# Designed miniproteins, single chains, continued (5): the designs that were tried, part 78

Each design is a single chain, and the fold is of that chain. pLDDT is the mean over its residues in the fold that is shown.

## One batch from the design tools (miniprotein)

Design m18873
Fold by ESMFold2-Fast:
Structure m18873 (fold): chain A 85 residues (1-85)
Amino acid sequence: SLEKEFEELYAKAQELTEEAFRLMREGGEPERVRELVEEARRYAEKAYELGSKIGPEYERKGRLALGSARVTEAAAREYEEVVRA
């Protein structure tokens, strides 16, 4: 179902976001952090797009996922700057 596909995309975006923050806390490679946040954003974008087709509740959840991915990208950029200092 579309709802099941949405939940899988949403969960994947959340998992990748959490993994990126874990790596940043552990002092992981900035390049790997960047890869994770880029992948998280792609899943969040897919979730947002699919959610918009399902209905308003899923569209809102998809927007939240996309917002979280954008915040995570900003955190990853800051992390890369700190590691370079």
Scores: mean pLDDT 88

Design m18874
Fold by ESMFold2-Fast:
Formats: sequence, C-alpha cells, structure tokens
Structure m18874 (fold): chain A 84 residues (1-84)
Amino acid sequence: GEIEELEKKIKELEERIKELEKKIEELKKKLKELMEELKTSKDPLKVIGEILRLIGEIIDLELEIERIKKEIEELKEKIKKLKE
C-alpha cells in the first residue's frame, strides 16, 4: 500500500541521516586532530587549507541532513492525510 511505501522511504531517509551524522563525527574528529597539528606544524598554511576543506565538508553534510529532515516531514504529512 501507499502508506507502507512512504514508511519505507522514511526509514531509508532516517538511515541516510545516521550515515551522514556518523561521517560528520568522523570529520569533526579529524578537524580536532588538524587543530592540534596546526600548533606544531612546519607548514601552517597547508594545515589551515585542510581545516577549511573539512569545515566546508561538514557544512555541506549538515545542509544535506536538513534537506532530508524536511523531506521526512513532508512524507509524514502525506501519511497523516492518507490515514484521514
């Protein structure tokens, strides 16, 4: 049925959010490591470049999560209308 298909899509999107959140945590860990490396680096400009790249990746992933959350809310509203 249509409700079951929408519920399945919501579960797939929730799993995608978990994958993206895990990737953000891994990138945040790398960011902390680079921030410590920056204190002792012989090439601080290279380390800064890597930090900025990671910050950009984190922002992009957080924006993707917000987009997916909006899609989940739209699907939940569709399910609500179908149950009425």
Scores: mean pLDDT 88

Design m18875
Fold by ESMFold2-Fast:
Structure m18875 (fold): chain A 98 residues (1-98)
Amino acid sequence: MTEAEKEIQRALDELDRIIREVSDAIYEAGKKGSYEAVKLGAQTLAELRRLRDEIRKKMEENLKKDPEKAVQTARDGVERARKLAEEGIKKMKELIEK
């Protein structure tokens, strides 16, 4: 693997960790009986999976042509995923408490 491929793989691994954090939050919402929180979490999870698939696609299609842009796109994707997960988890906690 090239260094750029390794950086993209690290970004995909971080996305998988973020996805797991949201999945854990959905499980807790379900245990507490908050259907609205579970629904919001499921929507957040779907968007995170879409972002992971977009990063994977860009790795496969563009890495050989512009590896620096591919790496930057992966890093931007992780930052976007983290913000989305944090906002989703925050709103889920608010729904669980009400």
Scores: mean pLDDT 82

Design m18876
Fold by ESMFold2-Fast:
Structure m18876 (fold): chain A 78 residues (1-78)
Amino acid sequence: DEYLKKGEELEKKGEEYEKEGKEAEKKGDKEKAAELYKKAAKLYAKAAEYYKLAGDYEKAKKAGEKAQEAGKKAEELE
């Protein structure tokens, strides 16, 4: 399933940005951390859309939750 694969690729990239955001946050770079968390949130949201197209509603729900959490972290840092 092309949609499932695309969702997994986007989720993995979101996880990479989230990890970089956590590292920036630990270093006190709130602006960079917020930017990285926003990028992660967008990728997770896109992954959730592809998971829905693939019919994997559980993965879509989890990716959507990750998008909300990353977006909330970005807002808290601004």
Scores: mean pLDDT 88

Design m18877
Fold by ESMFold2-Fast:
Structure m18877 (fold): chain A 85 residues (1-85)
Amino acid sequence: MERELAVKITGAAILAVGYTLEEKDEEKAEEIRKLVLEGIKAYEAGDYKAAAEKFREAAEKARSLGPEYDPLAEAFEEVAEELEK
């Protein structure tokens, strides 16, 4: 399970960079990347609850950018679900 979770976190991080690289709203793009980084740091510290909260916040920010960001938000929500188990 740890390997599957690490793969999902890595995939979500790659998607976050890809989606936000060309985003015109740089403030929201930076906030999404910051939330993902904070989630990864919490995961590395063993604080899975804090990590899940950060990925859920990142998902909400992604959805606020519009429906084109729904796949990114869904990836973050999937990571949060695995962290909350």
Scores: mean pLDDT 81

Design m18878
Fold by ESMFold2-Fast:
Structure m18878 (fold): chain A 84 residues (1-84)
Amino acid sequence: MEEAEKLTEEGEKLFEKGQFEEAIKKYDEALKLNPDHKRALFNKAKAYAYLGMLGEALDLLLKLGYSVEEAIQLIKEWLAKPIP
């Protein structure tokens, strides 16, 4: 439980550095411990979107309960904002 949160936080730090592939690996490790970890699933979708893997991003957002229209809108919003 705490370990999945820690791995998700490590992934978030990698994402902020623009290391999207490395961030996804950390989110995957978190999801192996807790497959329904909403923050890890959401952040993994965001990282896939930044890598141009839009199909993978969409699939994860649908798993989280977003509609296709909501998922597409989220991806557009993410890609419109500069990386911190």
Scores: mean pLDDT 83

Design m18879
Fold by ESMFold2-Fast:
Structure m18879 (fold): chain A 91 residues (1-91)
Amino acid sequence: MDTATVRVIDLELNEEHTLTLPVSATIAELKAEIEKLTGRKPEDVELYALNPKTQELVPLADDETLGQVAERFGIDLSKQPLVIWAVRKEP
């Protein structure tokens, strides 16, 4: 599978964005796409994925790919979107 559907939930703005990116795209590249849509700078945003087994939000590293995140959480990107939560970094 070459692309992932990413559902980005912005908790401050109460907004949802759907993006299609290569599974090889990094979290840093996802932050850049979020900046294009929302105007939020990458340094002002933390991204989290929900672990479906524990129901905990887990922070994502900038150098991790969408495919690696999906494998880590057991998410089949061919059948479901990757849900990402966008939160403002604490000052």
Scores: mean pLDDT 80

Design m18880
Fold by ESMFold2-Fast:
Structure m18880 (fold): chain A 67 residues (1-67)
Amino acid sequence: SAEDRIKAELMERYGLSEAQAEEAVRLLREAIENPERMEEILRKLQEEFGMSPEEIERFATLLHITG
């Protein structure tokens, strides 16, 4: 699934644990489902997991297309 692929990339490239990768995917899904919380969630993804805005957009697109 797209979620499994994103988790694998987060673990491999950012050194996140499986639990951290699952949380990041959950936050990405929440941002897609609740656009009013987008700014808050994007800030958390950047600050907590070190994701770039460009990479967040790429992962969100993958989740949206395949979910």
Scores: mean pLDDT 78

Design m18881
Fold by ESMFold2-Fast:
Structure m18881 (fold): chain A 69 residues (1-69)
Amino acid sequence: VPGVEEGIADISIAVANLAARKGDYEGALELYTRAAEKFGSPEAYRNAAIVAEKMGRKDLAEEYRKKAE
């Protein structure tokens, strides 16, 4: 059921959000990219782009923004 995969993606994003709040941007980026790749979540790609930009990785942030669109 499509709704089940969306729920799992939301949980994966929540775990990545927790990592980001702890200042673990590398861990948060890894978790967001995994959620985005497995579930095709535009929100996960957008959040990965935000974390990459906070890390000063502008090229990577632009790549993820493009994938979110």
Scores: mean pLDDT 76

Design m18882
Fold by ESMFold2-Fast:
Structure m18882 (fold): chain A 86 residues (1-86)
Amino acid sequence: MEEAEKYFRLGGLYLANEDYEKAIAYYEKAIALDPDNAKAWEALGLAYYLLEEYEKAVEYFEKAVALDPSNEQAKRLLETAKKELE
């Protein structure tokens, strides 16, 4: 869906600019339109991780891994976020 891709790309732009709150808002809009986009869930988790919201990061990385079990980066990010929670 064109609109979901647009929001995902905007989220990536704000993430690169370290505007994590705007990145989250656009990634949430992307997943609302395309909930099977594993990359959007991974990016949402990363934005929360960078805000040190580790519990939310874990939840979103788990969703990304469930949708794409072949994504080794999402698996590593999940393990890293879990370690922050002890």
Scores: mean pLDDT 87

Design m18883
Fold by ESMFold2-Fast:
Structure m18883 (fold): chain A 64 residues (1-64)
Amino acid sequence: LKVGDIVQATEDQEKLLPTMLAFKKGEKFLVLKVVNENFVLAQSLTTGETGYVGASKLKKIGSV
């Protein structure tokens, strides 16, 4: 994954930390920053909220 990628959730995520996003499988996000191999900072295309997302729960579907 890289900045500007449009990604889709492959599974649900619960809010584990205050800075993380909670989402359902199928939600779409814009990658704002790649933090490390395990986490990205993403913006929900549905809600506009930003937060950390597990990279393993995402698949690339496009880019801006």
Scores: mean pLDDT 79

Design m18884
Fold by ESMFold2-Fast:
Structure m18884 (fold): chain A 77 residues (1-77)
Amino acid sequence: EEAEARRRLAERGLELAERALALTDDPEVVAAARAALEAAERALAGEGSLTEAVGAAILGVGAALLAALVAGDPSAA
């Protein structure tokens, strides 16, 4: 089901973006997390596409990884 897939991907992107924002306020991480949040919000509102939901998940992963890199140590996050 497209709606269910879109919701799951958007929720994953949202969770990862929020996690990244909790770890650092680095401008690059904030920009990546905001992009993920925006894509997730559009997908959840039913105005976005499955492609946008996939994008939200990918951006969320990127933001989380960048946050860990900026922190220099995953245990410090």
Scores: mean pLDDT 74

Design m18885
Fold by ESMFold2-Fast:
Parts: C-alpha cells; sequence; structure tokens
Structure m18885 (fold): chain A 63 residues (1-63)
C-alpha cells in the first residue's frame, strides 16, 4: 500500500507523533511544492483522518 510506504518513510525521517505522520503523508499525496491549493488539500486530508481515525480509509477514498 502507498499509505504504508509513506508511513514508513515518515518514521524513517524521524516523525513519531500520529499527527505529524498524517501531515507528512497528506502533503505527499497532495503533491505540495509550495502551492497553497495543495497545502489546503493536505489540511483537509488530516482533518478527515482525525474525524475517522482511519488513515487508510481516507486515502482509499481519494483514489
Amino acid sequence: SEVEKLEKEARERGLTSPTSIDLYIALEIAGYTGDPEALYKAFEIVSEIAKTEDRKEVYEKLK
């Protein structure tokens, strides 16, 4: 799963809190390179994860 790969990558980069890992994954999925639209998308993804507490469900819905 892409989500599992990104979770591993986030942890390898030193992120340990669930929120920081979720933000890292959301930024990667949104394709953030400094664009405000992608940043907004990443915050929406993190908000949905916080509501559902199911990271994989949220990312599957986005595919």
Scores: mean pLDDT 71

Design m18886
Fold by ESMFold2-Fast:
Structure m18886 (fold): chain A 62 residues (1-62)
Amino acid sequence: MKKLAKATAPQPATSEDELTLREGDLVEILEEVDENYWLAKNLVTGEVGLVHKSYLEILEEL
């Protein structure tokens, strides 16, 4: 199931595993790693990394 989300706040990558997000970036959720962190692809930059779910608003589940 393809899940799309929008960044509601900027997330600077503070580690190599984290996804850099700008507010308003569209991301695709690839995997729910744990209760708080998702593996996502930033569809604007093409980068893949971990993002805290509180930075994302789910837009669409297919």
Scores: mean pLDDT 76

Design m18887
Fold by ESMFold2-Fast:
Structure m18887 (fold): chain A 58 residues (1-58)
Amino acid sequence: MPSAQELLEKAEEYRKQGKFGLAQQYLGEALRLAREAGDRELLSRVKEQLRKLHEEIA
């Protein structure tokens, strides 16, 4: 299983490629894992990426 950090990085790559559905899926998994790990830094980064994605596709 990929780490939350790996999922976050892959989501960012998909977002940059315009693959918003895949980016959203990977960010969702990264968010879940970051919450479970209690990793505040990763959680903050995932939330920021989700905000950017939602602004781009809204």
Scores: mean pLDDT 79

Design m18888
Fold by ESMFold2-Fast:
Structure m18888 (fold): chain A 56 residues (1-56)
Amino acid sequence: IVEKTKKVVIDAAIKNGVPIEKAVEALRQSLRHLGASEEEIEKAVKEVRKELEKAE
């Protein structure tokens, strides 16, 4: 589930030209809503940030 949320956020950010900071914020909010632990949220944020940096 965390993996699916990461992909959705990455796809949306790349297709819409969303700044990395906004994409990361959206990911944090989505994962918190899903009940992910703080540790899981930070790991996902770090991974998504790296993917978005590579895309830009």
Scores: mean pLDDT 77

Design m18889
Fold by ESMFold2-Fast:
Structure m18889 (fold): chain A 57 residues (1-57)
Amino acid sequence: MEEAERLIEEAKRAAEEGDLERARELLQKAWDLLMKESDPANQARLFELLAEAARLL
């Protein structure tokens, strides 16, 4: 799994477990990786995953 996708999955689990501080930290790391992504298709996919996870916060 891509590093950013792994961080997003961990953030979703943390948010559903009620650990919102950890979830925010993981999403911030994933966002930093998204901003460094040069492939538009990968960028779009990561943005969708981040938006989905952010709805849990």
Scores: mean pLDDT 78

Design m18890
Fold by ESMFold2-Fast:
Structure m18890 (fold): chain A 84 residues (1-84)
Amino acid sequence: MIEELKEEAERKIKELKEVDPEKAKELEEEAKRRIELLREIDEAMRRMAASVLKLAGKEEEAEKVRNSSIEEATKILKEELEKD
């Protein structure tokens, strides 16, 4: 998800750079800062959720939670990109 968000931001910033290069640079710096913060939060939250599920004896669900957001996001993007 965060990697996809980074790619989407880069694409939109590149498009904006053609129209307003000054605003594009400002948004690029802000996007980088926000993506970095979101990555740290997402990683901490996923670790916490997985730990709680493991303590409850649901180890398979813990692994699914760790991987599902990245795999599901990748799967959704692949389906959207492959569809005309």
Scores: mean pLDDT 66

Design m18891
Fold by ESMFold2-Fast:
Structure m18891 (fold): chain A 90 residues (1-90)
Amino acid sequence: MKEVTLPGEVVAERTLTAQAGETPVDIAVRWARELGLEVEFVFGPAVDQVLPAGTELTVKVIRLPGTDLYAVEVFGADGELLVILLARPR
């Protein structure tokens, strides 16, 4: 399995825990909104995957160079990329 790192500056990184019924997208959107980001696009292998409650995920927010966009990357416990969100400041 492959950890994917987008080129850019990591502006925030956090371990987040899944709540009951949450997907990786739900978790990433929740934190992105707290950071003042509006999610525009979502893609990845686990977009619709409901996670067991208590699943720990690593979420990285990366500023994309030459753009006003941020990538929000969600990784599983083994470092596998689950989803990427593209977001813009609100």
Scores: mean pLDDT 77

Design m18892
Fold by ESMFold2-Fast:
Structure m18892 (fold): chain A 74 residues (1-74)
Amino acid sequence: SAAERLARLALAMVRAALETRDEEELARRIAEALREAGLPEEEAEALAEKGARYLLSLSREELEAALRELEAFL
């Protein structure tokens, strides 16, 4: 389902943010997940840059809560 695919993407991004706080590495991981989901490379890179900054603005507790909710959904 579309909801399940979106949840898997979100899960991958949240997991990456829990494993690294380096903006460049996090953006690369997010871009890779978005490309695997079918986004064109340029769009994936632009969204990954914004996504990495957003995720790095969240606390570890917020990321862990998001991880639990996404894992429970899947």
Scores: mean pLDDT 85

Design m18893
Fold by ESMFold2-Fast:
Structure m18893 (fold): chain A 59 residues (1-59)
Amino acid sequence: MILGVAGRDYTAKNENELSIKKGDVLEILEEVNEEYLLVKSLKTGKTGLVPKSVIEKAG
């Protein structure tokens, strides 16, 4: 399992994206492209796209 941590708050811009808070722990499911990751929030269980720039890899 690849884990990341939200480096800052992010608000979803559309239905495919996930809103996250700074410090949220996320499971990285897939690197969709150079700009976006598909992640699962371990806090809420929700999945969605977030910009790679808001995620810091942990582990």
Scores: mean pLDDT 81

Design m18894
Fold by ESMFold2-Fast:
Structure m18894 (fold): chain A 96 residues (1-96)
Amino acid sequence: MLEEVREAYDELVKALNEAIKAMPESERFEAEVYAALATMIASLGLRMVERGLITPEQARRLAETLRKAAEMVKKDKSVEGIRKAVELLTQALAEA
């Protein structure tokens, strides 16, 4: 479970970085703000798994949510795509 969540986290971070590189400079600052929020939320989830604060079932759902967020960013490399990923991650954390 921890390895799956870590791999999903790395995939999300990679997707966010690739999206930012693909953006016009005029949009990069806003994208970086949302990417930072997504990374902070995902990092908190990963830390909860590392500390054994969530069940294996919750850890699996977190890994699935992180991968879904990464896929959303990969398909929509815009500020809006990253914003939607933040919304998804925020909802998942609130339901944990």
Scores: mean pLDDT 84

Design m18895
Fold by ESMFold2-Fast:
Structure m18895 (fold): chain A 119 residues (1-119)
Amino acid sequence: EAEEAREAGEEGAEGALRAGALGAQLAAGAGATAGGMAAAAGAHAGPEAGEAGRRAAEGAGAAAEAAASGSAEAGAEGMRRAGEAAAEAAEAAGTPEGGEAAALAARALAEGARGAAEA
């Protein structure tokens, strides 16, 4: 019985390893999209929103690099944290437009992280 559990664990580890590469690609794509959206919104909403958008794009880039280099679980967690940090950055900027841009970026990053974790 323990041997069967270990075999299942080994097969699960292989599945997680393959999912890691696919999850990292999905997370990187979501991060790039979120960063672009935040930057675009910032350009239209003024300088405080621009700063929030820039921070969201930086967070997305860093999370995408971590996801590409790490495991599926580590990548998913990294992307989720990057999204939350982007939302906090916009909140700190104190503009409604900046808040909306970062919230959209955070949701896109969190969705990518969820997809990576489910893969």
Scores: mean pLDDT 52

Design m18896
Fold by ESMFold2-Fast:
Structure m18896 (fold): chain A 70 residues (1-70)
Amino acid sequence: SLEERMRELAKELEELAKKSKDENLKELLLIFSDNLLKAADEIDMWSKEEQEDMIEYAEELIEKFQKINA
């Protein structure tokens, strides 16, 4: 489900934050993780398009940060 995907992405952001040596980046990733968990809790209040946009945005961020750390 889209809710499960948001929660998975939130965990990935949290894991990236734990691996980050940059304190500012760590804080930003943790904020994004928390925001995704809140969005997942309220997912039924969002349109399918809005849900998909949030997922795509989070996936893009994770991919970009993973490539930088590779």
Scores: mean pLDDT 78

Design m18897
Fold by ESMFold2-Fast:
Structure m18897 (fold): chain A 56 residues (1-56)
Amino acid sequence: SMEEYLKELEELKKEEDRVLRDYLKGRISHAELVKRAAEIKARVEELHKKYGVPPE
């Protein structure tokens, strides 16, 4: 449902915010930031595909 989609999207955005915060605090390397950002992006794309949302 749209509610389930929005909930999952919100959790992914929270994860992205945590990753960025950890990078800015020096807790993860730039390489790990890039890797984790790519993983989150892939999960967002899979979520869009699952719910029939076009790219963007």
Scores: mean pLDDT 82

Design m18899
Fold by ESMFold2-Fast:
Structure m18899 (fold): chain A 59 residues (1-59)
Amino acid sequence: KGDDLLKQGKFEEAIEEYERRLEANPDDYRAQTNLGEVKSLLGEYDEATELGRKAKELA
């Protein structure tokens, strides 16, 4: 799972995994939340904010 990649600090691989999950299911709030956290850690705050907003609508 992408969660394992995130725990290992493999952020680029985690992003790829979560993006694939969102392509298959745009309403996957876990993928949106985790992708947002990774993007926030990388300084991509605008994308992190949008993903957090979408996750909030689903949760």
Scores: mean pLDDT 71

Design m18900
Fold by ESMFold2-Fast:
Structure m18900 (fold): chain A 70 residues (1-70)
Amino acid sequence: MSLEELARLVQLLAKELGVTVSEEQARAIAEYLLRNPDASVDELAEFIQRLTGFSPEQARALAEGVLSQL
């Protein structure tokens, strides 16, 4: 999966969860995943929370959604 495809997936899943992720934030999440292919849900959720300021629950839901599509 390309960086652009992964970033679009992140934005789509965020929209379905009712949260807003910018193109820049989606690209940062995609870059994190490409650098950390074995990242756990908790590791990705912590990264998302730090990047976006989402609640722990919102960050975890997005992390689970993204990792389930990989």
Scores: mean pLDDT 85

Design m18901
Fold by ESMFold2-Fast:
Structure m18901 (fold): chain A 73 residues (1-73)
Amino acid sequence: AMEVVSKDATSIDVKNPYDKPAEITVKSADGTVEKTYKLPPGSVATITGLKPNETYTITLKADGKEESITVTT
């Protein structure tokens, strides 16, 4: 499963725990922020430039599958 390794007011570290490359999309609840990252197997992405006290949906796509979590900064 997707893991949030660490969280700050303006940043989130997300790990790709899979043995496949993954694509992570981070989207704010109001739609003003949308960022996409490509992660090698087992890597961690540092997502920066987030607004404090905002809810984000993080979607991980790997091997044709999709999972999402909700995180508040």
Scores: mean pLDDT 77

Design m18902
Fold by ESMFold2-Fast:
Structure m18902 (fold): chain A 70 residues (1-70)
Amino acid sequence: ILAEEDYLPLAQELTARGLGVEQIVKSVEDIVPGDYEVILVNFPLTEEQREKILKLNPKAEIVEVDVKEP
């Protein structure tokens, strides 16, 4: 999960849906190469940020969720 803040409700909902909960990071620069299946972002991504994430995790699916605050 790539989250700006208040990640806990988002992480709980995703776990309840059977989705894996990955490391929580606030910046694309904090993402390390790996075999992530899904990268969840709770803030809008630029095209450059998407490309950077996919270069490090080419198998990952990026899902943008607008869950900033309940």
Scores: mean pLDDT 58

Design m18903
Fold by ESMFold2-Fast:
Structure m18903 (fold): chain A 58 residues (1-58)
Amino acid sequence: MVPSIEEVLEIARKMLEAKKAGDFETAEKLERELQRMLGKLSTEDYDAVIDQIAALVK
């Protein structure tokens, strides 16, 4: 299944929230899922998602 940009961003947000909360086990699980989803995106969608994730951490 090819993930949508919204699905990838939702996983990224949850991962960042888990890291902020100190829940590293949940963060690692979400990071693995995020990496798996990113690998299935087109180049255009990947670039868009990475830019939006960068904005969330800065």
Scores: mean pLDDT 78

Design m18904
Fold by ESMFold2-Fast:
Structure m18904 (fold): chain A 57 residues (1-57)
Amino acid sequence: MRAVYRLVVETLGPDGAWRREPPVDLETGEALHAYIEAALAAAPGPVRIEGELVEEE
């Protein structure tokens, strides 16, 4: 079995509405860090990031 980090990013738009990005599976801490930084840099407002460790067969 192999574990991946599953992330969902939601961003608050200028109209006050939350927008949810598709979930993404990341295999390494480096990929996780890069994804979070890219999401924060691209966000037009506040972000909410939800993550969990998921085991694959």
Scores: mean pLDDT 75

Design m18905
Fold by ESMFold2-Fast:
Structure m18905 (fold): chain A 70 residues (1-70)
Amino acid sequence: SVADERGGAAVKLAAPETPAEKAYAAGKAAVQHMREGDLEAAAKAVQEGTGMDEKVARGAAELAGQLSGV
């Protein structure tokens, strides 16, 4: 069983950045993978950074590649 009244505080220590900053970092990683032609790695980076569904993350990775001229 997991019972910890401090669980919420631990989440903030693990993710100190805003959702926008986390999305930006994930987008930068996705752009690098898109430059390598690796859409699956790009989609996974977006999914892990933003918590989106795999299909949504894949679309976001493709869009990030297009916006970055790759």
Scores: mean pLDDT 67

Design m18906
Fold by ESMFold2-Fast:
Structure m18906 (fold): chain A 64 residues (1-64)
Amino acid sequence: SEADEYIKKAKEALEAGNYEEAAKYAKKAIEASNGKDAEALVVLGQALLKLGKTEEAGEYFEKA
């Protein structure tokens, strides 16, 4: 699905250390899934932690 392609890109960006891109693709995956996708929420949380956005990351982990 479109969401699966965005999750794949988000994970590739995380592995490459491109945390801003990882967050962007994870957000697109959440939108493409019409809301809550646990894997996309976890990937977004991890990217936000790497960007120092600890409080925001916690919110997405709680939603997952």
Scores: mean pLDDT 81

Design m18907
Fold by ESMFold2-Fast:
Structure m18907 (fold): chain A 120 residues (1-120)
Amino acid sequence: MIELTESGGGTVKEGGSRTLTMTFSGDIDEVLMVGWWRERPGEPLLLVASINIETGKKYYAKEVEGRATISYDKAKKTLTLNLNDLKVEDTAVYYGVAFVLEDGVVRVVFGDGVQLTVTS
């Protein structure tokens, strides 16, 4: 079983940058994909960014494309999301997410969420 620990939330002013971090415990070789979801007030859950663990291929949502960088450090077991040029609309709860294969079924595992607040 894979467990996720998240950090890097808090309050920042618009135009700044913030790095969100997710650390894994457990067997990383069972992970197919890792990434970040966000829940923004009045909007559905959005997959912000992801990495395919086997290929290293990255995905970015249109809302953050050009402003976000996702990276994974296997030695540190750490996934990071760097967000630049922060806007008030980046205010959300961010969830670290892992997609795992268990008994032929793809499961989604997510953390408890990290609040990022961007003020004007």
Scores: mean pLDDT 79

Design m18908
Fold by ESMFold2-Fast:
Structure m18908 (fold): chain A 73 residues (1-73)
Amino acid sequence: SSEAEKLRQEVLRLSDAGLQAILAGDLAAARAHVEKLRELARRAEEMGDPETAREAFRVAESLEAAIAQAEAA
């Protein structure tokens, strides 16, 4: 559906924005993008799109790990 396609595009946009924030040292902005990805995953589940939900959650976890590594450096 067009809604699922929009959701997937937003996952990619938030992934890129989160990575850019980490590279810029803006960990607060990176965390905000992680929160948006988790909210998006919940909405995808409610819409009956578990594949997009899993992808959004996976991206959120990946960014969270990168934030933790940046904080440890």
Scores: mean pLDDT 86

Design m18909
Fold by ESMFold2-Fast:
Structure m18909 (fold): chain A 82 residues (1-82)
Amino acid sequence: MELKEEIRRVAEEAAELAAELARRILLEEGASEEEAERRAEEVRERVLEETEKAIEELKTEEELREALEKVREELRRLREAL
């Protein structure tokens, strides 16, 4: 089943965009580049860790499809925010 791999792929892209958004917000609020980069990396790691935990708990195709849709919605929102 390729659904788990697809979820990871979409989540990886979402994690990258979430990190970039966090970096931009922090810089706009006056954080240093080093602080913004550190926080962005934490956001990226957080998204990926959350995704892996969710995938490990999913047992059915229906649950995997719902998770994929949810991650795709998150990616769409992040693209709109950038």
Scores: mean pLDDT 80

